Designed miniproteins, single chains, continued (3). Designs and how they scored, part 63

Each design is a single chain, and the fold is of that chain. pLDDT is the mean over its residues in the fold that is shown.

## One batch from the design tools (miniprotein)

Design m10184
Fold by ESMFold2-Fast:
Structure m10184 (fold): chain A 77 residues (1-77)
Amino acid sequence: DIDEAMDLILLGVLEASPWEKKYPPEVAEHIREGVRHLRRGDYASASRHFRKAAALLPPEKEKEKAAFLKLADRLEA
């Protein structure tokens, strides 16, 4: 339930937020590609891009890293 809420919040943020301005360009690129693949039902490719976005985020962004990794894990389940 908490994981479902986090996934919905993250997807809502990615759809509505100017995340391209919020994140470094490399992170923004992987988020963009992850969302693109997710919208096409390509969950495996979406998962890979969200994992790369998480890996490129700095350590102080622990909550965002965890959210992207949880989303990626759910897409592979």
Scores: mean pLDDT 72

Design m10185
Fold by ESMFold2-Fast:
Structure m10185 (fold): chain A 70 residues (1-70)
Amino acid sequence: SSQQRQQLIDQANRLSQQGIQLNQQGRFEDASRLFRQSSDLYRQAGDTDNSDGSQNTSDTLDTLSRLRRQ
């Protein structure tokens, strides 16, 4: 339903905002996890563009976390 779809998008948007805040704190691994969760919710909502964008952000932050700790 359109209401269920909107709830998924709203939840994905909230997780993305939390991910941005964690990224600003240098918490790249935690931020990466939130963007991955956001990507999954956008995918469930059928929003492939935002899903792909959030997945790409998650992958980038995961890489930065690994490079900083190695």
Scores: mean pLDDT 88

Design m10186
Fold by ESMFold2-Fast:
Structure m10186 (fold): chain A 72 residues (1-72)
Amino acid sequence: MSEKELEDEILVAMALMFKSIGDLLASKGDLEGALESYEKALEIAKKAASSPEAQELVKEIEKKKEEVKKKL
């Protein structure tokens, strides 16, 4: 595995973690906290933009942000 491949895997894992935190906060009604977590997840996922998994995560997180924004 190259440094770039390892880095992308770590970034994807981190993005998934922040997405999960955002999902949890949204379910609790903490919409602002959910948006903050989703923004962090998007920032991290975009850094791994060459990864197909990261590209899929970006799409999912963007949908989640829009859902939360509608509730604000």
Scores: mean pLDDT 80

Design m10187
Fold by ESMFold2-Fast:
Structure m10187 (fold): chain A 96 residues (1-96)
Amino acid sequence: MMLSGRTIRAAEELAKANGGKLTKEQAERLARLAAEEYGLDPEKAGEALRKGMELAGKEEVTAEQALMAVRNVLAGLLQGKSVEEMAKWAAEALKI
């Protein structure tokens, strides 16, 4: 699945506001916005990304890391995965 230009710009905007990195709250916000764009559950996407950051031990991530984690969460939503499964997929993307 390809992330849209809107989602990419949102990640860049959030990172610009916070010294080049997204906080856990900003990354969760990004996941919700991306899910809304694809007609998916934004609350479930946000929860999965938040838990994924906790599993990875990350308080802040780069825009690139956030976009990769969001892509994995959206892929999980499309496949009907649980929040716990999507959180593991997000955490994997954050360990680069």
Scores: mean pLDDT 82

Design m10188
Fold by ESMFold2-Fast:
Structure m10188 (fold): chain A 64 residues (1-64)
Amino acid sequence: GAEAEAQAEGLLKLGKETLDQGLKDGKVESYKVEKDGPDKVRVEATVDGEKLVLIVGPSGSTRI
């Protein structure tokens, strides 16, 4: 619903700001964010040579 979509958009915005700061600080080499349904986003990031994959939804984030 619209509330879950708004929460996902808010989390996406905060996550993007954090990842952008990590890119500036050299802590994050690259990242990709894509929508995974109406209330979830998939984040792929490379940090210190390690590839991290997260699913972020209204209830928080889960590592894959």
Scores: mean pLDDT 69

Design m10189
Fold by ESMFold2-Fast:
Structure m10189 (fold): chain A 93 residues (1-93)
Amino acid sequence: SEAEKALKELADKLREASEIARNGTPEQARQAIKAARDAHDEAMERILKIDPEKGSKVGKEIGGYLTKAEQSPDRAGYLEKAREIAEKALKEL
């Protein structure tokens, strides 16, 4: 489904952002987090159409970790937690 595709893309972008946050420059990490936020917006739009309650809960949790990643030195850790939530949500679809 489009929701599964968007959620997989989100999980992939979060994994890439976590790897860049560990090994890349701060600028590369910022750009990767922006790409993950764009993927998050797309995934939430698709999930909210099929399961509004689950979409709202998952979206809030992932969005919260993205905000923490932007503001914290433990950037990679927060991005990994967001990825785990996205992957779990994908398996439950």
Scores: mean pLDDT 85

Design m10190
Fold by ESMFold2-Fast:
Structure m10190 (fold): chain A 79 residues (1-79)
Amino acid sequence: SVEEEFEKLKKDFEEGKLSEEEFTKKAIEIIEKTKDNEIINKVEEYARKLYEEGKISAETYLEISTAAGIKLIQEAVGL
């Protein structure tokens, strides 16, 4: 499931198994695959937390946040 993919993504990143670039790609893949706005919001919130903790760059957070925002708009307008 997409929720299980997200839980694995968090664990792998926190354990240092993923680069920031790999984390970004996988986070955006999860956002693009899901139809669940709750999952999109959780991914964005997690990325924000990592940015605030200095664990990812502002550029990485902006990329993930932008993907989440676009996906939420697409789901809202039926695109």
Scores: mean pLDDT 87

Design m10191
Fold by ESMFold2-Fast:
Structure m10191 (fold): chain A 99 residues (1-99)
Amino acid sequence: NQEEIYKQLLAAALKYDFDTISQILDELDSETIDTLLPTVYKEAVGIAVAVADETLFEKAKQFLQQELPRLSSSSTKETLLDIEELDEDTLKSLKKKLL
């Protein structure tokens, strides 16, 4: 069942459909969210960075901020915030080289 949920979350992330991701997360327990949310966020942010889409990156950040209270693990929260910071720096670096 967790693999099916992960596939649904990944499909939504690839479409940048954060509303659908939030709806799926509403049905999950905190332990499952702690397991799945980091991977889903990493995929969404990775795509935004790869296409150099600042608007999409901002949407991913807003999504993470809304969903952080669902996470039970402080360690997971810290890891997600670190990923956000690194990806923002990468996007800024790419934008500076192209502009």
Scores: mean pLDDT 67

Design m10192
Fold by ESMFold2-Fast:
Structure m10192 (fold): chain A 95 residues (1-95)
Amino acid sequence: SEEFVKALFEIGALVLAEAVFYVTSEDPEVRALEKEFIDRLTEIEREAIEKNLSPEQFKERVKDVLEEYLKKARELGHERVAKMIEEQIKRIDEL
């Protein structure tokens, strides 16, 4: 269903839209973290289409990646990035 694929991309687009604000960071470590995160989300969107994942399954995969990168941001001391990821998790839970 085209409506199903559209819903999956809308969830991914919400997360990516927030991440884009940090791609302009002057900190190369923050930029590298954001790049890895975007690449992982792109792979999950591809997998969701190829394997016909439900919106709920896609949501869980996106949340898993967000939680992984939240842990990485905290371990590296990037508190601002960590707060952004926490807000993204909250927004995904409200969908």
Scores: mean pLDDT 70

Design m10193
Fold by ESMFold2-Fast:
Parts: C-alpha cells; sequence; structure tokens
Structure m10193 (fold): chain A 65 residues (1-65)
C-alpha cells in the first residue's frame, strides 16, 4: 500500500515497523527514520496536521512498546 493512500495510523505503524526492523537502535537512527518519513508524507501531499497526527501516533506506539 502506497504512503499517500494510508491513514495516519497505518503510516505511524509503518514507521514503527521500520524502526523495529533494525537490530541496533539509537537516537540518530530514530531521527533519520522520522526525517525520511516526514519528507515522504510531505511529497505525498499530506497536510501539516495529518503529518503531526501521524508523528504523535508513532510516539504513542514507542511509549506502549
Amino acid sequence: KRLKDMSPEEAAQRVFDMYNSFPIKSESLLQAILNYFKQEMEEAGWSEEKIKETLAKFEELLKNS
């Protein structure tokens, strides 16, 4: 499923799955992944509000893992 066709929940889950696919985790990796997906969402024509909602949902996934 293409990013532009995803809900904020689906996009947040994709970011979370990508982050967890790496065997070694660091703050630098987290920031790189977040920056990458933020750019992808902007290129997909998502609103700033939708991007912020997606990032907030991703942070909740991290807190609950």
Scores: mean pLDDT 78

Design m10194
Fold by ESMFold2-Fast:
Structure m10194 (fold): chain A 100 residues (1-100)
Amino acid sequence: MEEALEKAVKYFEEAAKYFQKGASVANDTARKYFELAAKYAQEAIEYARSGDVEKAIENAEKAMTYAALALNASTSPEARDYFLKGLEAFAKAVEYAREA
């Protein structure tokens, strides 16, 4: 469904923005993991836009793995807040991608 993929892209973009904000306020180790989470979120966006739902979800799962590593390495409450907002957006993106 074109509408479901459009919503998935929107929420992947929101997640990527939150992970980028998390990286900007995180310590060096957490920043590295947030940057990797943002990278895989961008790849999920590209695959969702091309209609490759399976690769979009695969890259989203990689992004979520790195986001979890960023949370575990983070000592900043602000970085943790951005991580939680990014995860919430990711959950919505994956839900819409699976509907496509």
Scores: mean pLDDT 79

Design m10195
Fold by ESMFold2-Fast:
Structure m10195 (fold): chain A 87 residues (1-87)
Amino acid sequence: MMAVLEELAAAETAPVSAATREAIRRAIAEVREAGGDPELIELAERYLAAGHGRAAQLALLEAKGKAYDEENREELEEHREKQLALG
């Protein structure tokens, strides 16, 4: 996963908008409160601070997926493909 997140961050060619950054920041707080994976939440915060909003969002979804069922895991895989395509 970390290698994929680094690839996404490197592929981001445009800065994330202020609205998107704020939305991701709120989502990080929500996932942390819900008991998401702390390492991936920290990674999402680092990517957001570096301006890599897409990588931050994917890391956040991975944190949520590890805390929840297999259905979320499938959604994370689809989201990862979508992020790479948009990257």
Scores: mean pLDDT 67

Design m10196
Fold by ESMFold2-Fast:
Structure m10196 (fold): chain A 92 residues (1-92)
Amino acid sequence: SLKDLVEENTKKLSEEAVALVRAREGFDALTEKLLALLDKLPKSDVKKIADAAYEAAMATLDELRPELSVSEYVALRLNLIGAYEEVEIALK
């Protein structure tokens, strides 16, 4: 069902977003996966999935902040914001 597909992708992509932050990796692949969901889901559901994933990523980044250099924190935060903005623009 559509609801099951939303719940499954919310969990998977939120877990992936957290893993990317913990690995100190960029979010381009996550953004591509979120945008690919537009082939299967309405924009409102993709937005809910994206919002959950980026909120989980931001919370994880804040938890890791004491362990990161200033440059690593800034780079990860800017990459995360840019990835979220790219998804928001595509959902307009």
Scores: mean pLDDT 87

Design m10197
Fold by ESMFold2-Fast:
Structure m10197 (fold): chain A 91 residues (1-91)
Amino acid sequence: DKAKEYFDKGLEYFDAGNYKKALEYFQKALEYEPKSASAYFYMGKTYEKLGNIEKAREYLRQAALGFRDDTLRKLTKKELAYAGDYLVFAE
């Protein structure tokens, strides 16, 4: 699964503090799975770490809208509690 492979690489770079590489791999993951709420969530957190609050809010909002997969939606409910501080609108 290419989406998972790229997402896992993105997490590896994120954990290492290489936020530019993390974004590159999360973007590649979204190319294979365009509605990955987890990928949007981690892109948002990565932009936050880079100090780009505008883009962080944008991507965290996309994660907060959730995506169709029931498993990913259940995971994103916990992540949405974090994203709530960046949302202007209710879900």
Scores: mean pLDDT 73

Design m10198
Fold by ESMFold2-Fast:
Structure m10198 (fold): chain A 64 residues (1-64)
Amino acid sequence: PAVDMAFSYADYLINVNPDMVTDIVNDGIGRTTFYLADQMFPGDIGKSMMAALAMIAYFEKYVA
């Protein structure tokens, strides 16, 4: 559910804006990734945190 949506959104971002994803990973991904996750699950801090961590893992695999 939340993790699957986060992986799909991360994959979408990699395909449409790979430069932004590279910048996020290089400059520190925490704040920006949490902001993006909150856009998926606004006002739900638990789901936003799970989504952010899933997106971080996905972005790290892309840049590695």
Scores: mean pLDDT 72

Design m10199
Fold by ESMFold2-Fast:
Structure m10199 (fold): chain A 85 residues (1-85)
Amino acid sequence: GSLEEALKVREVSELPPEERAQIVREFFPQLSDDDVEQISKLTPLGIVSKVLELLPDADIAKVRELGERLLLSDDDINRALQRRS
């Protein structure tokens, strides 16, 4: 509904770097603390793209779940996955 979409957009804008770092660690614990810190400073779309660059063999299902936890749309996630080529 309209409320859900509004909350989703707001939450993306309000996610602090510390929460983004925690989400990245949750899905990709193999990343170094330095990589996670640098990635957490990026936009949600930038985080997904950077994870794909650092982990080319990353499980696509986990990448999609990461994007969803960062409140990205399916279109944004699909675009990031296509750029991996």
Scores: mean pLDDT 72

Design m10200
Fold by ESMFold2-Fast:
Structure m10200 (fold): chain A 95 residues (1-95)
Amino acid sequence: EKIEEELKAVAYTIRGIGALLDGNYQEAADDFEKAADIEEKLGNYKRAAKFYTQAANAYKPVDPEKASQLYRKAAEAYRKAGDTENAEIMEKKAE
């Protein structure tokens, strides 16, 4: 179960990087968001926060409203990880 979910997160991460290199920001954002959702489900909050941040950065030129929502999810994940400094940075990016 856990190993299967971790492999899915890795697969989405690889696809997201490939999409980003191709300039396909929407696909990259969607893939990073899926990787983040899996990491959060597994309790890997620091990794989830980083992937939500990558998804938000990729969405910003395509869908700034969705990017704002993802920065807020990144902030929440950073708080769950005990990283209040990065959580505050993500909240400011969501504004």
Scores: mean pLDDT 86

Design m10201
Fold by ESMFold2-Fast:
Structure m10201 (fold): chain A 79 residues (1-79)
Amino acid sequence: DIDKVRREATELLLRLADLFEQRAKQETDPKRKELLLRVSEIYREAARRAAEAKSVEELTQILVDTSREIARLTRESLE
């Protein structure tokens, strides 16, 4: 059932966005705070896209692309 999978994926992505936003509020390092806020925004955008996904394949691609973007951003920010 695509509707159930889409809902569950969207809720997970929103929860991840909230967790990173909450962590950013407690962060004192400006560079790390900016990274956490950017990750939160990436998850919120992914949730918006997931809510509109028409297939399991499209939903999977959104999750893969989101994971790659966050991994790239995290690597760049640790240097």
Scores: mean pLDDT 86

Design m10202
Fold by ESMFold2-Fast:
Structure m10202 (fold): chain A 98 residues (1-98)
Amino acid sequence: NTEELEAGFKRAEENKEVADEALRHASRGIDLSTASPEVKQKAVNLLVAARLHASVGDFATAAESVRKALDILQEAGALTPEAREHFERAVKLLEEAA
């Protein structure tokens, strides 16, 4: 293995840790929302999309998917202040990784 390959592998592990932390925050945001099960399921589907995009290094699109989940909860009138803070943390972590 070359130094470049080792650096790439380490970066991939760091990116996975950031994605896992960000998506944990977004999932907590859904749990803390007052949304119906149907609205929560739509938000969860967007987090699945975010995880898939993050897994291929597309953190910008992953952040957009998390913002869409936040928007769905806000439009439903279900976004609590505590839920919002968790979503904002998730978006910040993903945008900083992009």
Scores: mean pLDDT 83

Design m10203
Fold by ESMFold2-Fast:
Structure m10203 (fold): chain A 100 residues (1-100)
Amino acid sequence: SKADEILEKAKELFEKELERAKEENLSPNEIRNRIMGVLVELLKEASEAKLSDEEILEVLKEFGKYVVEQLEKEFPELVEAVRELLRAFIEFVTGKEVEL
């Protein structure tokens, strides 16, 4: 589906940002800002593709779970702060509380 394509692209962009974070020894704030950049791009593509509110919620939720899972492996010290940021962002965008 178009939602699946957008989700996979967001995951690929996030993976590139994680690799950059390791290679350039980025600070926690810089890593957080890059994750936010991926979220903004995801929302832009979802809006341009005219995804429903339900599709946007599902894509954001699945992306958020993926981000938390990858950070547990690579930057475990960022997990709690990023999980809170993702939950707040998803609630702000969709009006729905999520578990990540």
Scores: mean pLDDT 87

Design m10204
Fold by ESMFold2-Fast:
Structure m10204 (fold): chain A 99 residues (1-99)
Amino acid sequence: SEEEIRREVAEEAGELAHEAMAAARKAEKEKGLSEEVRLQAAKALDALKAAADAVEGSPEELIKLLQEAADHLRKVEEVIPEEAKKLLERVEEMAERLR
């Protein structure tokens, strides 16, 4: 069951990475983004991709990567509040499922 939950969370992290990338590109095209916000969005995407690749890792490693993604998404939320908040809530729910 723990292995199944890890696989499901890793797959969902991959899906969220694609959604986050699409949201960031749309926001940049429509309103522009500061270099700092682009950097935070890129770091959130990297953490989600790392979580998707961490299926062979420990639950603690996967939780750490999800928390890193959440920390970067909180910094993006001030500029893209609707999309970032929704992604953040999903990341926090995923981390809770591993506990």
Scores: mean pLDDT 79

Design m10205
Fold by ESMFold2-Fast:
Structure m10205 (fold): chain A 94 residues (1-94)
Amino acid sequence: NPMERQANEVRSRLLREFQERVGNLRTEEEVLEGLKVELEIAKEFIENSTPEEREALRLYLEEEIEILKELPQGPVTQARLKMLEELLEFIENA
């Protein structure tokens, strides 16, 4: 669909222009550092969980990942997705 491709190209260009002109690298880094702390706290809770609790948490995390995938894919949403995916991997290897 030529019209749909053109609309998507315009949106992609506009998004890039916004990131280039309005993006604050330090604010993004601070958000990412905060999420790293939350990840370590969550890992500690998982390490102290029973196998049954870890299985329940795994299912919950899979559901949350699917919900987040449907949201606008900004830096914070992408960082949260990576955190939840890392927690899933941590549970599977625990």
Scores: mean pLDDT 67

Design m10206
Fold by ESMFold2-Fast:
Structure m10206 (fold): chain A 68 residues (1-68)
Amino acid sequence: SREDLERLIRQLQGQLQRLQAEIKALQEQKKTASPEEQKEIDRQIDTLQSHIATLQRRIAELQAQLEA
């Protein structure tokens, strides 16, 4: 239903905001991290950025379905 799609979009938008906040926290942590820790943090940020891209695409597709 449209209501189910709207609920799912809101849920995914919430996940997107949490992942963006996580990246900001990791970027801040990276400033005081050792070179080894920075390498680990960069891998985590890359993974989170990939997830964000996937979520943004999914949200856009679901929004298109609501407008159909």
Scores: mean pLDDT 89

Design m10207
Fold by ESMFold2-Fast:
Structure m10207 (fold): chain A 74 residues (1-74)
Amino acid sequence: GGDAARGKELFEALGASGAAGAGPPVGRVPSVTAIVHLVGEEAVRAALMAGVPGVIPALSEEEAADVVAFLRTT
């Protein structure tokens, strides 16, 4: 399982880098929360582990699981 509190900290760090965030959608980058709702947790976890060069750093399996656990609480 994931740790939602740790996932919140990781999600906030990703938001601070401008990669993704909750709240009002950034016009150029869709929110991770919206993506989870549309494509499901497994797809989001895989994307977080892969990363996007210059936008989103690649996360470990445990870090990705923590972020997904946090998103389940929203």
Scores: mean pLDDT 63

Design m10208
Fold by ESMFold2-Fast:
Structure m10208 (fold): chain A 65 residues (1-65)
Amino acid sequence: SEELLEKLERKIEEAVERKDAFSLAAVEVGLASFRTAALQAGDEETARRFDELLRRAQEALDEIL
């Protein structure tokens, strides 16, 4: 849902601000699972949005590790 996407985006922003690699890694795992579930359900639009957040979390994690 939109609310879930917004909550995950906020968690990424908060973890980036705090330079919290552990929280970013946890969000990355969650986003990958949600993306896969959306793809399996045939919801390509939601899957794409989870994938965008996943890439953002991965990029942020790479920068602070």
Scores: mean pLDDT 82

Design m10209
Fold by ESMFold2-Fast:
Structure m10209 (fold): chain A 81 residues (1-81)
Amino acid sequence: MMKTIYATGLSLEEAKKVKEYLESLPGVGAGVDSKGNVGAMGELSEEQAKEAAEYIVSLGGSVRVLEDGEVIYRKNDYLFA
C-alpha cells in the first residue's frame, strides 16, 4: 500500500541521513527541505514504515506515517500542527 512519511525536528545532517535511508528502500522517493523537514512516499509495508519511523525517533525527530491520507502511526507528534 502507498504510504507517506513526514519527519520534523531533525538537524539538516540527520534529515539528509533519513532521506538517504528512505531512498534506499525499493520504490520510495524522499525529499528534505532547508529546515530539515523530510517527506517520503512509496510502496511500504507496515514493518518498513515502522522501522523508518523508529529510525527517525532514534535521531530525536518527530514522525507521522499516512496511508490514503489517514495517520496510521505517529511518534513525538508535538512538533506537527
Scores: mean pLDDT 79

Design m10210
Fold by ESMFold2-Fast:
Structure m10210 (fold): chain A 71 residues (1-71)
Amino acid sequence: SVDEALEREREDFIRTAEENYQKALEAVKNGDLETAFNYSVAAALMYGAAGEPEKARQVLEETDKAIKEAE
């Protein structure tokens, strides 16, 4: 079914976004702020591809805030 295929692809994008966001947060903890930013962009792109633009925005805003607080 087309709907089942689209749902599976969306789930894969969300999983990849979650993994990249987790990596961004770990990079902030490690002081690697450039890597943190790059992973947050990757996470936002994957959330966008999944049709979750609000989550994409939140990931970028929260990571930017964490980076600024770590400087």
Scores: mean pLDDT 87

Design m10211
Fold by ESMFold2-Fast:
Structure m10211 (fold): chain A 81 residues (1-81)
Amino acid sequence: SRAAAIARHMAFLKALLEAEFNHLIEENYLPTDEDVRHWVESLVALFREQFPDASEAEVEAFRAELEAHAEELRAEVEKRL
């Protein structure tokens, strides 16, 4: 289903974000608000490209979930520095 495809895509993008944040831990770098915004916007752009028929509500929900996940990952990086 389309909902299942969106869920799989979200899981894939979250995995990419987690890999990037793991690299930041190795670099001893705490990402800025601008860094997080840029990465989330890039991932939302990929979502819009993959699901061009997505409603604005679906895009907003997708962005909110990615932003929440990125902030959780940033908190984990901060704890490890």
Scores: mean pLDDT 82

Design m10212
Fold by ESMFold2-Fast:
Structure m10212 (fold): chain A 95 residues (1-95)
Amino acid sequence: GKEDFERIGEIDEEAKKALLEALKGVENVELAVGMTLWIIGTPRVTDEIVRAIAAGDAEAVRALAEPLLSPEEVATLVEMAQIIRDRKGELLPVG
């Protein structure tokens, strides 16, 4: 039933927290806050999509989101994953 989806949301609080922490590094704070609230508030955005965004894995985000979300929503989530990846690259010096 729908109760199982609510329980999945509770189990994946760490994934949502990781996304919030990743987005704190984004220069556009209003965009970061708005997108985080939309992602958390949208039942079609699964925990796997949230983890992929937090990881900066744009390819995984596209693959996971395409069957569930509109093309415009998918493009937005892919862009967010790319922004997070770029910020992680700045914080972790590539040797």
Scores: mean pLDDT 64

Design m10213
Fold by ESMFold2-Fast:
Structure m10213 (fold): chain A 95 residues (1-95)
Amino acid sequence: SMSEILVPSPKLKELLKEVGIEGESYSRDTIINAIGEYFIKNNLIDPEDPTVVHVKGTLLGEMLGVDTIDSRDPTPIVDFLNRYTTPLSEVLASL
């Protein structure tokens, strides 16, 4: 259960706060849902092709290092979570 709870980096906390999510740790699913809400709030989803997400010029795009993502490819979001979160179990083991 704790290995599924993630502690976001300061940069990811900044993004989560933009969608009204405040706290020190979250489930992976909560963070993924928050990223989806970020797409909607910032009007990033292409109106003609909902599989294309335009992240250029956003904090998310800066953190990902790309201009667009394909919502059918989970790889960019998986890599993003691995880069910008630490499992709570690892944080606690370091204390």
Scores: mean pLDDT 83

Design m10214
Fold by ESMFold2-Fast:
Structure m10214 (fold): chain A 73 residues (1-73)
Amino acid sequence: SVDELIERVLELAKQSLSLSPQQMLQTLRQADALLREAGELMRRQGLTALTPQQQALLQEAQRYAGEAYRRRE
């Protein structure tokens, strides 16, 4: 489901904080692929927007990904 894909994106973003820079980038690319899969699934189901809960999970994932990028500095 879209919810499961978004939850997996959040999990990957959280995991990226404990990884080397190279592994972090690979993990975040995997998260991006899952986001594209979620978007395609939404389109096939006729969904036009993320729910507020799904949007909140994505915003949290973006915070973790941003923190992981900052750790490279």
Scores: mean pLDDT 80

Design m10215
Fold by ESMFold2-Fast:
Structure m10215 (fold): chain A 71 residues (1-71)
Amino acid sequence: GIKNFKTVAEAAKHFNLGTTDVYSIAKQLKAYVDVRNADGEVTTIFPDGSQSKGEVSAASLPLNGVRIRTL
């Protein structure tokens, strides 16, 4: 499924994770994590620890917001 959060901390709380590290979140949930940075750039973090330029659809997230896409 797909869930949007205003902050990484809200995502971590929702999934009951003891970390706000986006790479750890992606790995533990086996999910893609789309992050919109403070400068408006989107990055996608993969469960294997790699990253890529994020999808334009994630540009609708608030600044510092995250979208979790479970595989």
Scores: mean pLDDT 81

Design m10216
Fold by ESMFold2-Fast:
Structure m10216 (fold): chain A 100 residues (1-100)
Amino acid sequence: SLEELTERLEQILLELTGLRKKFLETQDTAVAQQIVDLLLEAARLLEPVDPETARKLREIADQIRAAIDAGDWHRVRSLLTLAEAMLTSQLLHLRLEVKL
């Protein structure tokens, strides 16, 4: 259901925010991989209802991996900010649909 989808995405966003803080403090590639995995999970959950946002989240996940491999920490930070903004926007949209 849309309500179950909304609840799972909210949990993913909370986990993503915590992992972003840990990654910025440690620069641990295992933490970075968890962030990528969460973005791919969010994309999978969104695919049936918003395939365009799902595609963009997969692209961001791929770009984060490439930026990590390149040691481009500014790019990783920018991409994480973009991903969090997109997930926040989708949660607001889904919350409005659930209330209607």
Scores: mean pLDDT 83

Design m10217
Fold by ESMFold2-Fast:
Structure m10217 (fold): chain A 67 residues (1-67)
Amino acid sequence: SMSLQQNLENIDEIIKQARESDASQSLKDRVIQTLRDERERMVKLQSESPLYVLSPISDILRRMEEE
């Protein structure tokens, strides 16, 4: 299972790969924006509830669904 930190690092790597790809600029912008929005959501979760960053992402998702 990926930790929240590993998931953030993976998103950053995918954004980098998207920027360096041969895809159209409009497709790059869409993909990068989507990934940035998800990253921002995860960072907000860390800032508002530090305890969640110590849990696997699956546990965080399960708790969010129960709210």
Scores: mean pLDDT 68

